# Designed miniproteins, single chains, continued (2), part 61

Each design is a single chain, and the fold is of that chain. pLDDT is the mean over its residues in the fold that is shown.

## One batch from the design tools (miniprotein)

Design m6240
Fold by ESMFold2-Fast:
Formats: structure tokens, C-alpha cells, sequence
Structure m6240 (fold): chain A 81 residues (1-81)
């Protein structure tokens, strides 16, 4: 379900439907958080960053990319330690 929303959002982003892409990615983010899927959460955060980047909202995009990157680092550290 959440992965289907992420894929639908990607298609919306490719078609320039930024508001729809944001809505779909925000719903995917919510579902991944409910499921405890931290990898999915990071993927959804990266996707939101990409939409904001294409909208010219660079600072907001980088905030999402940084949050996703930090979460991915935490996931990697949990697997090693």
C-alpha cells in the first residue's frame, strides 16, 4: 500500500503534478511511520525533498534530504552495532 503510493507519487512528479505528488508522498510517509518501516520513511522523505526541489523550494528540499540521510545513517548504525 505505502509502496504503491510512493510509485503513484513518482508518476505525478514526472508529469509535473507537484501538489498531487506531495499529497501521495505525505500519505506514504504516514503509512510507513505507522508500519515502523524506517527504510520506507527515509524513501518517502527523499521523495518529498525531490518534489520541493523541482518546485524551486531548495531549502525545504535540503531539509527533507538531510532528515532522510540522517535516518539512513541511524538504520545503518543499528545494523552494525
Amino acid sequence: MAEELLEEGRRALEEGRYEEALRLYEEALRLYREEGDEVGVADALDALGEVYLKMGEREKAFEYFNEAGMLRLEIALDKVL
Scores: mean pLDDT 84

Design m6241
Fold by ESMFold2-Fast:
Structure m6241 (fold): chain A 79 residues (1-79)
Amino acid sequence: SEELEKAVDALINAGKRLGMGDKFIDIAIEALKNDLTKEEFQKLSGLPAEEAQALYDFLKMLKNRFGKEEVIKALEKKK
């Protein structure tokens, strides 16, 4: 959906602003596929706790609103 695409673009742009670039897309996909905890996501991302929490909560919101598989497909298209 257009709403999902815009939301995924916003998530990717947030990751880029934190210096992660395209690496963030792979990390976000991994977090969804393996149902990573916030702590595991923070460790994998290498981000400070506050930034990792913000991105993790954004990702969780997308998963809850649009569904895990649909969010993964949208992220894969942005690689």
Scores: mean pLDDT 86

Design m6242
Fold by ESMFold2-Fast:
Structure m6242 (fold): chain A 75 residues (1-75)
Amino acid sequence: KEEEIKKIEEEIKKIEEEIKKLEEKLKELMEELKVAKPEEIPKLIGEILRIIGEIEDLRRRLEELKKRLEELKNS
């Protein structure tokens, strides 16, 4: 159980780092969107939506891992 807890904690940390990386990219795209030409807006919106989707998927996985971690600690 202890080894499994450590593995999950390590995986959680890696996912949190990936979410932060994607949040930085999202922030950059949002800044770019503020000064974008009308012709560039659809592409930027597409990239923003894609990154939001990736963040949502990672946050969902993070929630599942945190739930599993709590179950292991309470066993």
Scores: mean pLDDT 84

Design m6243
Fold by ESMFold2-Fast:
Structure m6243 (fold): chain A 76 residues (1-76)
Amino acid sequence: AEEAVRELLGRLSELANQADFDTEAELTLIIIRATVALKAGDPVEALQTIADGAEKLGTPEAREVAKQAREALDKA
């Protein structure tokens, strides 16, 4: 679960680096919230945070990240 969170955080960081300012800000908030959950020892909450935040953002790339986060949750 922790490895899946780290992989998805890397993908979100790459998307943020290529995004406009508003999308970068939203992606950065998702990254911060998921990282806080991961550091608290809750990788399941981190995956849920990534899935919900990315789905709400609604870009095609974010929806793919949300799908991968939900698939990781099904295996956790």
Scores: mean pLDDT 82

Design m6244
Fold by ESMFold2-Fast:
Structure m6244 (fold): chain A 55 residues (1-55)
Amino acid sequence: STPRLSPETAATLIAELEAYRQQALADPSLTPEQKALLEQQVDSGIETVRAWAEA
């Protein structure tokens, strides 16, 4: 079955991904390369969540 997300579920997941990004970017133990990769992964994740949350 194709995954389908409600707008409320999508908003919650996006907020969690954004919080994860903020925590990771504030982490001084991560290299700039690791932070860049993480940003790409979070952006891709958010775009996927938005695509599944069809209004």
Scores: mean pLDDT 79

Design m6245
Fold by ESMFold2-Fast:
Structure m6245 (fold): chain A 89 residues (1-89)
Amino acid sequence: SGQLRAALSASTALLHLASISAALGKTSEKMEKIMEKLQKAIAAAEAGNVEEAKKYLEEAKKLIEEDESLSEKEKELLLKQIEEALEAL
């Protein structure tokens, strides 16, 4: 199902972000906001709330693009997962 695929892709993005945070030994305020949006997107997708899931994924995408603490490669990895989640919904 599209909802399960979206939840999986968003969860993969969240796991990657958690790994980046762990490697840095710290979580920035912007990273915390991205994690929050991804968690909300996963919950919405699992509940079948497609519009809410898309909203939170788009908000996460914007925050990732604006995050100066993330490398270009890290942004590419995270954005790919968000795009896959949006396409699945």
Scores: mean pLDDT 85

Design m6246
Fold by ESMFold2-Fast:
Structure m6246 (fold): chain A 65 residues (1-65)
Amino acid sequence: DAAALAEAEARGAAAMARVQAMKKRALEGTPLAEIAAELGAGVASVKESLLNSGVLTEEQVRELE
């Protein structure tokens, strides 16, 4: 259980850092393709994460495509 907890915390910290970086770059007007490349993620995944988090409107996300 301790090993599983440590792994979950490490994954959680990495996921949080990734989401924060993605939100910051999107708010700076960085294109989705560049955010995806920087984070090692798919463009569709970045788009979904930004829309689901409510950081940007659909129109703002489309401007970054």
Scores: mean pLDDT 75

Design m6247
Fold by ESMFold2-Fast:
Structure m6247 (fold): chain A 68 residues (1-68)
Amino acid sequence: SVADFRAEAEAVLARLSRYLPPDVLAELRAEVEGILARLEAGEISEQEARDLLAAAAEAAAARAAALA
């Protein structure tokens, strides 16, 4: 469900909030909201949403590491 994906995404954001700069975290949160909107609209499957979340989180972590 969208609610299950939202809970998973919030858990990922909470974990990464300990490590990501505030601006990178804000960008990741905006990407997550975009993924949720597409999932709610039926444009993507839950599996596609999970894949996009994983890719966005990886990109955010890599960006944060490059800035450190």
Scores: mean pLDDT 85

Design m6248
Fold by ESMFold2-Fast:
Structure m6248 (fold): chain A 80 residues (1-80)
Amino acid sequence: SVVQEQLAALEKALQAKIEEFKKDPSKFDELLQAMQDAVQAQVAAVAAADPSRTDDAARQLTEMALKAAKEMYEYKREKA
């Protein structure tokens, strides 16, 4: 439950950052940092709610962030 809520929250946050990046590609580094901060915040939220789920949540949240970062990287490459 908690893990699913944090995954959904991160997915929405990452999608918003990808949309912002597409509007202003000059913010690439800033948005990557913001995405990393979002992952850390969601992992911390899971750790506070259920420490036994922290490792699995960290893995899933990191995989989601890496997928979003790859999408941003591919978009940047296409626009270069």
Scores: mean pLDDT 78

Design m6249
Fold by ESMFold2-Fast:
Structure m6249 (fold): chain A 96 residues (1-96)
Amino acid sequence: MEAVARVRLRVRNASAGTVHLKVTITVTADGQTFTKTVEADLPVAAGRDFEAELEITVSLPLPGAQGATVEVKVEARLENGSGDIEVEAEVELRLP
C-alpha cells in the first residue's frame, strides 16, 4: 500500500526571500508507525505571487493492512523576507 500527500504552497505579496517547507507524513497500521519527512527551500522573488506543488509517496511494506491511519503535518516559514503564506494539504491511502 502507499500513502500519497499533495502539498500546495502559495505566497502572496512576497518580498524576496526563501520559504523553508517541511512535510511529515505519518502512517500507523497494524501497530506499526512509518514516518517520512521531506524538506525543501524554495526561493521567492520580490513583487511576485509564488506557487509550488509537492507530491510525496510513502511505500508501506504492509500487505493488506485494513484501517490504517495517515496524518500529514506541513510547516512553512518565510526566511529573510515577508509575505502571506497559504498552505493546502491532501493525503490519501492507496490500497493494493
Scores: mean pLDDT 76

Design m6250
Fold by ESMFold2-Fast:
Structure m6250 (fold): chain A 62 residues (1-62)
Amino acid sequence: MLSDEEKQKLDEKLAKEYRELKKVSREEAIKFALSHTSEEVLKLAREIGEKLREIGDEFESL
């Protein structure tokens, strides 16, 4: 069982990786998500996706 801190770091890492892959290849981003196919990871990926969409604009503005 991961601590809240570890979950947050994993969440942030996945969000960054997903966004970087999305810029290069949307297909590779999807494949990355699918390669971590577990119910727990899918749930996290969905939450990350929603957060990433919300923060994406602000982060790209940096």
Scores: mean pLDDT 66

Design m6251
Fold by ESMFold2-Fast:
Structure m6251 (fold): chain A 65 residues (1-65)
Amino acid sequence: MVSDEEIDEAVALIYEAIARWLESKGDFKGAAEAYRKAADIYERSGNTELAEQFRKKAEEAEKKA
């Protein structure tokens, strides 16, 4: 069985994929929200570096909206 951390990372990867798809559709606001969700999941799983990276991606997407 995968650990709870691995499950959180899998969900974060799904949000990253959603964010990239939304960016490809021009929905930068939706992409920013998806990046923020991924960042929150990485933070709670203890991956602070990825959490900060995805927060920055969310801010960049929000600036494009």
Scores: mean pLDDT 80

Design m6252
Fold by ESMFold2-Fast:
Structure m6252 (fold): chain A 58 residues (1-58)
Amino acid sequence: SVPLSEEEEKEVEELEEKSLEALRNKDIETAIENALKAAKIKGEEMKEIVEKNKEGLL
């Protein structure tokens, strides 16, 4: 796949960190929202992986 730009990689990393922080605080809705935003930037394949993991978080 086409590699992400440094700016896109940073945004994905920040969104993934926010998702994990929200999950630690039991804020499942915010965790899923941020994870899906990160997955959208990384492309459809990663979005599908996140959606499958969402079933385990809900």
Scores: mean pLDDT 72

Design m6253
Fold by ESMFold2-Fast:
Structure m6253 (fold): chain A 61 residues (1-61)
Amino acid sequence: AVPGEDKLSKSAVALARLAIKEGYVTSEAEREKLLNLLRSALPQANEATLNRAVQQAFQEL
């Protein structure tokens, strides 16, 4: 069964924020690089959830 969408959303946002903090990506130009990291780490999350997480993380930059 797929874990709850809320849990996946929170995990995706947390991972995106961590990747930005650690310098894995430095700007929104590297959005696809961050998105690919999230796809690999959270394969059960849908594309909408991952895209929202990336957008939220960059909005906090």
Scores: mean pLDDT 77

Design m6254
Fold by ESMFold2-Fast:
Structure m6254 (fold): chain A 101 residues (1-101)
Amino acid sequence: SIEEEAEKEVNEALDLMRHALRLEDESIALAVFTVAVSEINFVINRLIKLKKYDTALKILDKVISSLEELREEARKQGKERMAKFLDNAINSLKKEKKKIS
């Protein structure tokens, strides 16, 4: 189903972000984060366009929670640029959630 494919794509993007946070090269990690967040946004926007609001909300909640965990890990590691990127992504996703709630 479209819903199952969306969950799989988002999980793959989140896994890429988790691996990227372990990289010592911050520029490569930020590039991976940018691509992964773009993929997540594409999936969410596709679900919204298809009026799959329940699935979009479920995915938004999962992504926000996962990014909050990654942000805390980035802060613990002193990766300020990564933490700032994640903070901005979280705020954007929370704003999108309010629009479709």
Scores: mean pLDDT 90

Design m6255
Fold by ESMFold2-Fast:
Structure m6255 (fold): chain A 62 residues (1-62)
Amino acid sequence: GLLDKILEAAKRLAQAIKDGDKEGVEEAVAELRELGLSDEEIEEIVKLAEEDPDGIIELANL
């Protein structure tokens, strides 16, 4: 479903941040935008993934 796709994209974003993969971050942000998230919503997800990338990855694997 849509939520599963958002969680998968957020997980990819968090992993790319951990790995220092700037291209992966850009791709994950583009995917979140394509899924219908606003720029403000995407900025909040990026902030959360920067503050606690492992927490985002764990949440997406539940």
Scores: mean pLDDT 85

Design m6256
Fold by ESMFold2-Fast:
Structure m6256 (fold): chain A 71 residues (1-71)
Amino acid sequence: MKKKTTVFPVSVSLPADATEEEARQRALEKAKKVGDYFKKKYGANYEISVKVTRTPEGVRASAVVKATKEE
């Protein structure tokens, strides 16, 4: 079977007073919009992975959207 996988990174940076949950939710919302785009346009299934990191400067959430279509 031929699999075509597209990987799209999404990042969100929030101020230091933001919670890790807020950063995670924002990254998930943005990543879901990207995944829904691939699903509607290409009929691909997608999965999202999110990593949240807190620094003295702020909270950063990085999400990766993996869209895979079986052909």
Scores: mean pLDDT 79

Design m6257
Fold by ESMFold2-Fast:
Structure m6257 (fold): chain A 85 residues (1-85)
Amino acid sequence: MSKEEKAARYAVAGDISVIGAIWAKEQGDEETALRDVEIAAENYKKAAELDPSMLEHGRRMAEVLRDAGLEKGAEILEKTIKELE
Protein backbone atom coordinates (compact mmCIF):
# COMPACT_ATOMS: atom_id res chain seq x y z
CA MET A 1 0.00 0.00 0.00
CA SER A 2 1.43 3.37 -1.00
CA LYS A 3 1.82 6.22 1.51
CA GLU A 4 -0.86 8.19 -0.39
CA GLU A 5 -3.28 5.23 -0.40
CA LYS A 6 -2.73 4.75 3.34
CA ALA A 7 -3.39 8.47 3.97
CA ALA A 8 -6.62 8.26 1.93
CA ARG A 9 -7.80 5.23 3.94
CA TYR A 10 -7.21 7.08 7.23
CA ALA A 11 -9.13 10.09 5.84
CA VAL A 12 -12.07 7.83 4.88
CA ALA A 13 -12.06 6.31 8.40
CA GLY A 14 -12.15 9.86 9.79
CA ASP A 15 -15.07 10.77 7.51
CA ILE A 16 -17.03 7.71 8.71
CA SER A 17 -16.43 8.81 12.32
CA VAL A 18 -17.63 12.36 11.50
CA ILE A 19 -20.86 10.91 10.05
CA GLY A 20 -21.22 8.77 13.21
CA ALA A 21 -20.69 11.84 15.42
CA ILE A 22 -23.39 13.84 13.58
CA TRP A 23 -25.81 10.90 13.85
CA ALA A 24 -25.10 10.51 17.61
CA LYS A 25 -25.66 14.27 18.14
CA GLU A 26 -29.02 14.06 16.30
CA GLN A 27 -30.00 11.21 18.67
CA GLY A 28 -29.06 13.39 21.68
CA ASP A 29 -25.99 11.28 22.54
CA GLU A 30 -23.39 14.05 22.87
CA GLU A 31 -20.91 11.76 24.72
CA THR A 32 -20.81 9.31 21.78
CA ALA A 33 -20.69 12.23 19.31
CA LEU A 34 -17.58 13.70 20.98
CA ARG A 35 -15.92 10.26 21.20
CA ASP A 36 -16.51 9.76 17.46
CA VAL A 37 -14.99 13.22 16.80
CA GLU A 38 -11.88 12.20 18.77
CA ILE A 39 -11.62 9.03 16.63
CA ALA A 40 -12.00 11.19 13.49
CA ALA A 41 -9.28 13.58 14.74
CA GLU A 42 -6.84 10.68 15.33
CA ASN A 43 -7.52 9.32 11.82
CA TYR A 44 -7.08 12.75 10.18
CA LYS A 45 -3.85 13.21 12.19
CA LYS A 46 -2.50 9.92 10.78
CA ALA A 47 -3.63 10.91 7.27
CA ALA A 48 -1.91 14.33 7.53
CA GLU A 49 1.31 12.75 8.87
CA LEU A 50 1.42 10.67 5.66
CA ASP A 51 0.09 13.42 3.35
CA PRO A 52 0.10 17.06 4.56
CA SER A 53 -2.53 17.98 1.92
CA MET A 54 -5.02 16.14 4.19
CA LEU A 55 -4.89 19.11 6.61
CA GLU A 56 -7.30 21.00 4.31
CA HIS A 57 -9.68 18.01 4.34
CA GLY A 58 -9.58 18.02 8.16
CA ARG A 59 -10.44 21.74 8.23
CA ARG A 60 -13.42 21.14 5.90
CA MET A 61 -14.66 18.32 8.15
CA ALA A 62 -14.45 20.66 11.17
CA GLU A 63 -16.78 23.04 9.27
CA VAL A 64 -19.14 20.09 8.57
CA LEU A 65 -19.25 19.38 12.34
CA ARG A 66 -19.93 23.06 13.13
CA ASP A 67 -22.72 23.25 10.51
CA ALA A 68 -24.27 20.14 12.12
CA GLY A 69 -24.34 21.93 15.51
CA LEU A 70 -21.34 20.07 16.97
CA GLU A 71 -19.39 23.19 18.00
CA LYS A 72 -17.32 21.31 20.62
CA GLY A 73 -16.52 18.62 18.05
CA ALA A 74 -15.43 21.24 15.50
CA GLU A 75 -13.13 22.79 18.16
CA ILE A 76 -11.55 19.38 18.96
CA LEU A 77 -10.81 18.70 15.28
CA GLU A 78 -9.57 22.29 14.62
CA LYS A 79 -7.17 22.00 17.61
CA THR A 80 -5.79 18.70 16.27
CA ILE A 81 -5.29 20.20 12.78
CA LYS A 82 -3.60 23.33 14.22
CA GLU A 83 -1.15 21.16 16.22
CA LEU A 84 -0.09 19.44 12.94
CA GLU A 85 0.66 22.76 11.17
Scores: mean pLDDT 86

Design m6258
Fold by ESMFold2-Fast:
Structure m6258 (fold): chain A 83 residues (1-83)
Amino acid sequence: GKEEKIKELEKEIEEKKKRIEELKKELERLEKEIEELKKTVKTREEAIRLVGLEVRRVGLETEIELLEKEIEKKEKELKKLKE
């Protein structure tokens, strides 16, 4: 039924929005760690760690962007079902 599909999409959208909030909090913590490490980096090992954190940052930003696009697609589908 149409009602069941609407509830499923609303749940999926809510779960993705919650995941984005969790990823944004992780990104904020990671950005603070990067900024602190940038101020104190003196060793090769610290420089390698900084590169690893920057790669992790790009990964989180990409995952957030993909989830936001998936939400937009699901919200358009939900709107079509409610018409």
Scores: mean pLDDT 86

Design m6259
Fold by ESMFold2-Fast:
Structure m6259 (fold): chain A 58 residues (1-58)
Amino acid sequence: MEVPVHQIMLMASGLRGRPPLTREELIQMVKDAFGVSEEMAEKIVDELLNLGVVKLSD
């Protein structure tokens, strides 16, 4: 099921001003915050990256 924009915006707000995270760290934070599966967390992370509100530490 598609993640509501409202939940993505709440996560994005919580991530603003944080140091860059790895993709795996960001996925785990999303899983913990929303109690969702890894598959759903990956979708949320992809949306955050598409919105340009987070940057990954590569």
Scores: mean pLDDT 69

Design m6260
Fold by ESMFold2-Fast:
Structure m6260 (fold): chain A 85 residues (1-85)
Amino acid sequence: SNLEKALKYLEEAIEHLRRGDVEKGLEYAERAGRYAAEGLRDNPELLREVHELIIKAAEHAYRGDLEEAIKHLEKAKKLLEEAQK
């Protein structure tokens, strides 16, 4: 499903950021956002929250604050996991 793909790409984003690979981490986060948009077509409030978390993660990653970036992506991941129920 689109939500499963979004979760997979968020996990890839988090793993790349943990390794200090900001470019690939943010590329995977962007892909996760696209799949989340398709998977959450009927839940625009949750989609807004997920997108805001991905944007905040990117802002932190560009500043070199990878721990905060990862926390924001982990929060987005939890929201998508709950949406699969």
Scores: mean pLDDT 88

Design m6261
Fold by ESMFold2-Fast:
Structure m6261 (fold): chain A 85 residues (1-85)
Amino acid sequence: DDDILRSLRDLVRGARRSAQNGDGRMAQINIQNAIRVSQQLSDQQVQQQVIGLLQQALQSVQNGDFDSAARYTDQAVRIIDDRLS
């Protein structure tokens, strides 16, 4: 799962940057791609936590709340980083 977690981290970092820049279209694309990759994780607890945060980030982007989207994606990155440590 380390390779999947690294790929996921890159996508979620991309989503965080797009949200911070107010690029809602790219943030949405990166979040949706991250959700798809997250479904490949064998660790069910990590999968559920990351997907939950990404779904909240997606809803925030759709509502134009880029600050909340950036916070949720940052929280997802921290969970992924903790698992890779």
Scores: mean pLDDT 88

Design m6262
Fold by ESMFold2-Fast:
Structure m6262 (fold): chain A 89 residues (1-89)
Amino acid sequence: VTVTVTVPTSSDLIRNGQVTLNLPNGSSVDVVNQANQSAMNLSRDLLRLGIKVTIDSTITRTMGPTDLQYSLTITLTADPDQAQRLLDS
């Protein structure tokens, strides 16, 4: 099953202050790695704009019949004062 992951943009994180990325139960390690890379890319992009991002992630691993199955929640929180400075500009 192809899991379509909606990846938040830098604009979403700046405007909303917080975004959450959820991978459902049964996700592959490759999809988990892609989600983590997307979160790190967002954090790096905002840091280049002078906005500090806090990343909080929870991963659950379950043994399936043949492969490990994963569930992942990543929450990214932009510094509100730094984000507001860009919105006011």
Scores: mean pLDDT 75

Design m6263
Fold by ESMFold2-Fast:
Structure m6263 (fold): chain A 61 residues (1-61)
Amino acid sequence: SREELEELLERYLEALKAGDEETAEKLQNQLLSLMFRELSSEELDEFLKEVSARVREMKAA
């Protein structure tokens, strides 16, 4: 569901903030797998852009 995608994204971003590369990699793989299964091509493109923007904001902080 969209809620599961948002929860995985939040946990992924938190792992990145913590510098937990192993957990971030696992969560990224889970997030990508779920996205490809549940989202249309248009929704997938939009969500990937959102993920990229949030990761960039985090790295800038």
Scores: mean pLDDT 80

Design m6264
Fold by ESMFold2-Fast:
Structure m6264 (fold): chain A 80 residues (1-80)
Amino acid sequence: SAFDELAALLRQAVASTDPAEQKALVMRIVEVVERYARSKGLSDAEIHDLVSEVVAIVAEALRTGDVEAALARLRELLES
């Protein structure tokens, strides 16, 4: 599922000590979210808003190391 893929990527990003690897993983998270949103028929504006919220959640997880809080927020956001 899209959520399982996001969870795996987020855990890997938070565990990474390489800034280049973290950036690549965040870009992959964005790609997964965009594909998921398009598959649900969201408009370009809705996809942009969703990606912005996901990026904010991911940035907070990278800052705090709190993966479980981030995953709970992502699950709620992507549930529809």
Scores: mean pLDDT 85

Design m6265
Fold by ESMFold2-Fast:
Structure m6265 (fold): chain A 110 residues (1-110)
Amino acid sequence: MPDLEVTKLILEKAIKAAEKFIKEGKYDEAFELLKLAVEFLLKSGLDLSELKELIEKIVKMLEELAEKYEKEGKYEKAAEVYELLGELYEKLKDYEKAKEYYEKAEELKK
């Protein structure tokens, strides 16, 4: 497992690159990068409370991407984003938030 400082550096770089992709309208590239960042966090043995500020930035960008996909009628992509948010909150042991995002994902898949 990488140490906390290496993890912070990786996440900060991923966040900056994703912000650039979003500004350029490259939502799929932004989502793939944020998905890799979340999967990296989910596999980490780190206390995620030490990464709270970076996680909050990732959550806000993922919520923006889900809203953009919904507005474009890309409901399958929006559902994938909400499912990823559910997995992230489950890892944070915020089961109420995780449930809300999983339910949003299921509603969009119908």
Scores: mean pLDDT 84

Design m6266
Fold by ESMFold2-Fast:
Structure m6266 (fold): chain A 120 residues (1-120)
Amino acid sequence: MEEEKRRREALEKADELIDKAAQVVYGLTARINVAAAEDPEKARELARKLQETVSFLRAKIDEIAAELTPEERERVRARFSDALQKAAIEGSRLAQTDPEAAVKAGDEGEKLLEEIRKEL
C-alpha cells in the first residue's frame, strides 16, 4: 500500500544517510585527532563543528524516521548511533596509524557533508 511504500523508501533513505554520516564522522574525527597533536585550538574548533554536524545529521535521520513505525524508528536511531560511534573509533585509529590518510579522509568527509547539505 502507499504507507508501506513510504516506509520502504524511508528505510532505504535512512540506510543511505547512515552510511554517508558514518563516512563524514570517520573523516572529521580522523582530522581532529591529527590536529590535536599540533594545534589544540584548531582541534577544539573542528570538534565543535563535528558536534554541530552530528546534530544536523541526527535531525535529518529523525525527519526520515517520522514515516516509520515506533519500533523501526528506534532501530534506525540505534543503528545511526552505533555507526557513528564505530566511525569515530576507526577515525581516531587512522589518525594514530596513518596521519596522511587521516587528513585525506577529513577532506573526503567535508566534501560528502557538502553534498548531503545540498540534497537536503
Scores: mean pLDDT 85

Design m6267
Fold by ESMFold2-Fast:
Structure m6267 (fold): chain A 65 residues (1-65)
Amino acid sequence: KAKEEVEKGEKKLLEAAEAVNAGNYDQAIKYYEEARRHFRKAAELGDASAKEKAEKLDAMIEALK
């Protein structure tokens, strides 16, 4: 269900934020990439708001590389 994928994506965003706070930028990028994957799946399942979240994560991941 789209809601389950959104919840998984949000959990990965929290893990990414914790990694950034700890200075683990490589780990943060991996968590952002996992969050983006979950939001893309939610968008495919019909959640239009998840599409916008995935697009914002594309910009954030690019900025950290």
Scores: mean pLDDT 82

Design m6268
Fold by ESMFold2-Fast:
Structure m6268 (fold): chain A 69 residues (1-69)
Amino acid sequence: SARAIAALERAIEAIRAGDAEAAQRHLVLAYIHAPPEAQPLIAEAGRALGRGDYERAIELLERALSVLR
């Protein structure tokens, strides 16, 4: 989904900028528009972001993007 890809790219940008709140909003949109194959990766990235593991969150989101492309 183009909407899921755009939301994932925005989430990664927000994490790199240190804006966890913006990242969380983009992850919710990404999850809603993602196919089932990408949803577990996005959910795990959200959990990583919630515990402050920004490196792990970005790794999982980049993997989700590779599944969608």
Scores: mean pLDDT 88

Design m6269
Fold by ESMFold2-Fast:
Structure m6269 (fold): chain A 99 residues (1-99)
Amino acid sequence: GSRALHEGRYDEAIELYRKEIEKDPNNAVAYTNLAIAYLKKGRYDEAIEWAEKAIKIDPNNASAYYVRGLAYEKKGETEKAKEDFEKALKIWPNNPAAR
């Protein structure tokens, strides 16, 4: 999954992460990576939905809040984005990407 995501093969990454979720429905990392792939494709509503699923599985997943915040920012939902970035920073205070 991560190699396909890094190489810009987002449709391949989505298919691989969906297969990971089918094998382990509680894999919060796979849901977060699926949200990243949709974010990279400009599919912001889908990125938000998959990030929300990751958060429900692991409420301390800083990456999922950060990804959902980025998707909200891209949609112009500035206040929702701010809340998610603040939550990500509270979970992982030293993450420079979320400051």
Scores: mean pLDDT 84

Design m6270
Fold by ESMFold2-Fast:
Structure m6270 (fold): chain A 115 residues (1-115)
Amino acid sequence: SPELQRARELLARVKELLRKIITENLSDDEFLQRVEEIVALLKEIYEILSKLDVNDPEVRELAGEAKTLADAVLTLIDRRLPHLTPEQRERAEKLKAEVEEIKKFLDSLIEKGNA
């Protein structure tokens, strides 16, 4: 479906941004900006998947992939937290909360399909 194809394209963009975070020597501000981009993409993925049939195995598979990428983002944020300024830390904690909320939404889609 066009919606599933769009979700796959957005997942590929998240993977590319994560690769750049890992391979590039980004400043903390550049890192946080890239995380903001990833959060926006993950929200769009969730919005697409939430409107599709949760009994579709492809929908659950893509939700699982998005959840795995969200976990990777949380790990990267946690690694930088001790080295951030107070202002950057507040920004990072807000982004972490948004990613954790997205994970909960994705988990609910997976669970709903398995019920």
Scores: mean pLDDT 88

Design m6271
Fold by ESMFold2-Fast:
Structure m6271 (fold): chain A 85 residues (1-85)
Amino acid sequence: MSSAEVLAGIAKIYSEMLSKSDEEARKKLIEEMNQVNLFASANNYDPRATLEKAREALDKLKPVMDESTYQAGMDGLAALEAKVA
């Protein structure tokens, strides 16, 4: 799986979570999405490192997200990780 496909997959997962989130969760999700993109750029778009950073970002957001939205995001990242592994 290419670096571009992994980034597109993460962006799709985060966009789906964003559409299901309230105003506060949306603001924090956008901030964490920006941090994941910045990290990816700084790490030559390494697929595994970027997925790990995306998972860390979701863990930080768990207290402000609905359990179902958090779980859907984590499941999506796990599915991407399985395709990279």
Scores: mean pLDDT 80

Design m6272
Fold by ESMFold2-Fast:
Structure m6272 (fold): chain A 59 residues (1-59)
Amino acid sequence: HMKIDKEKAEKYLKEASRAMLNGDFEKALEYFQKALEYDPSNEGAKLALEIAKKELGIE
């Protein structure tokens, strides 16, 4: 199992959530991807990433 940096993951999740609220789905996608780099086990981030991809029309 890898070391998980929850503090950095939470920071990026917070920024991604703000981007989602602002309708900036492209930026939200980037921040969710960064959050998953620091905590790949975060189920909420995985789901939110899929939602952001769907909003952008990406499969």
Scores: mean pLDDT 79

Design m6273
Fold by ESMFold2-Fast:
Structure m6273 (fold): chain A 58 residues (1-58)
Amino acid sequence: MIEEIIKKIEEIVKETDDLEEIKEKIQKILDEFAKEGASLDELQEITARALQILNEKF
């Protein structure tokens, strides 16, 4: 579910202050979700929400 992936991203952003490490961890999550058969629309939604979370912190 997209919401479960977003929760993981929110936790990473909350726990980590290094922007490069956050981006690396988010990319790894997206790659795994894509391997599990996620659609382009789902990946775009997660990416957009991840960018919003990052913009709110930085």
Scores: mean pLDDT 80

Design m6274
Fold by ESMFold2-Fast:
Structure m6274 (fold): chain A 95 residues (1-95)
Amino acid sequence: SLEKNKLIAFAEAIITLYAVHLKGLLEERGYSQEEIDEALDLVNELGDKYVEKLKNAKSPEEIQKIIDELKKQLDTIVAVARAGGDVVATLRELL
């Protein structure tokens, strides 16, 4: 449906914006290029997982829950990065 396609595009936009913010934050915090590259690859994999969940969602309530879960997980990743924690390990736990 048109509405479902809009929600998928919205989820992809959220993932893209968080990836840009996360990259800048990791660079500012002195993470290695290898860690940054791995984290960004895993964010893209997390995004693909949530896009598939949205495609399979059967109700507006289920769609909203999936979007809320994605936002919460991305916020958790940013919080871990701000604390100088293991971002790659956190992302792998969320996948």
Scores: mean pLDDT 85

Design m6275
Fold by ESMFold2-Fast:
Structure m6275 (fold): chain A 57 residues (1-57)
Amino acid sequence: TEELLKEAEKALEEGNVEEALKLVKEAQRRAMSSPELFQKYRDRIAELYKKVKEAAA
């Protein structure tokens, strides 16, 4: 999950919005496999998803 979020941030910085969105969704899916992971990463996933959505607009 942490690695996926880091890769998503890098993809977004490189202007690869499609790849960043895919990585954010994959991170969310993996985080949802555990309540503890979801609580830990929920805010960061939401923030990154917001940035990807803004970049896509």
Scores: mean pLDDT 77

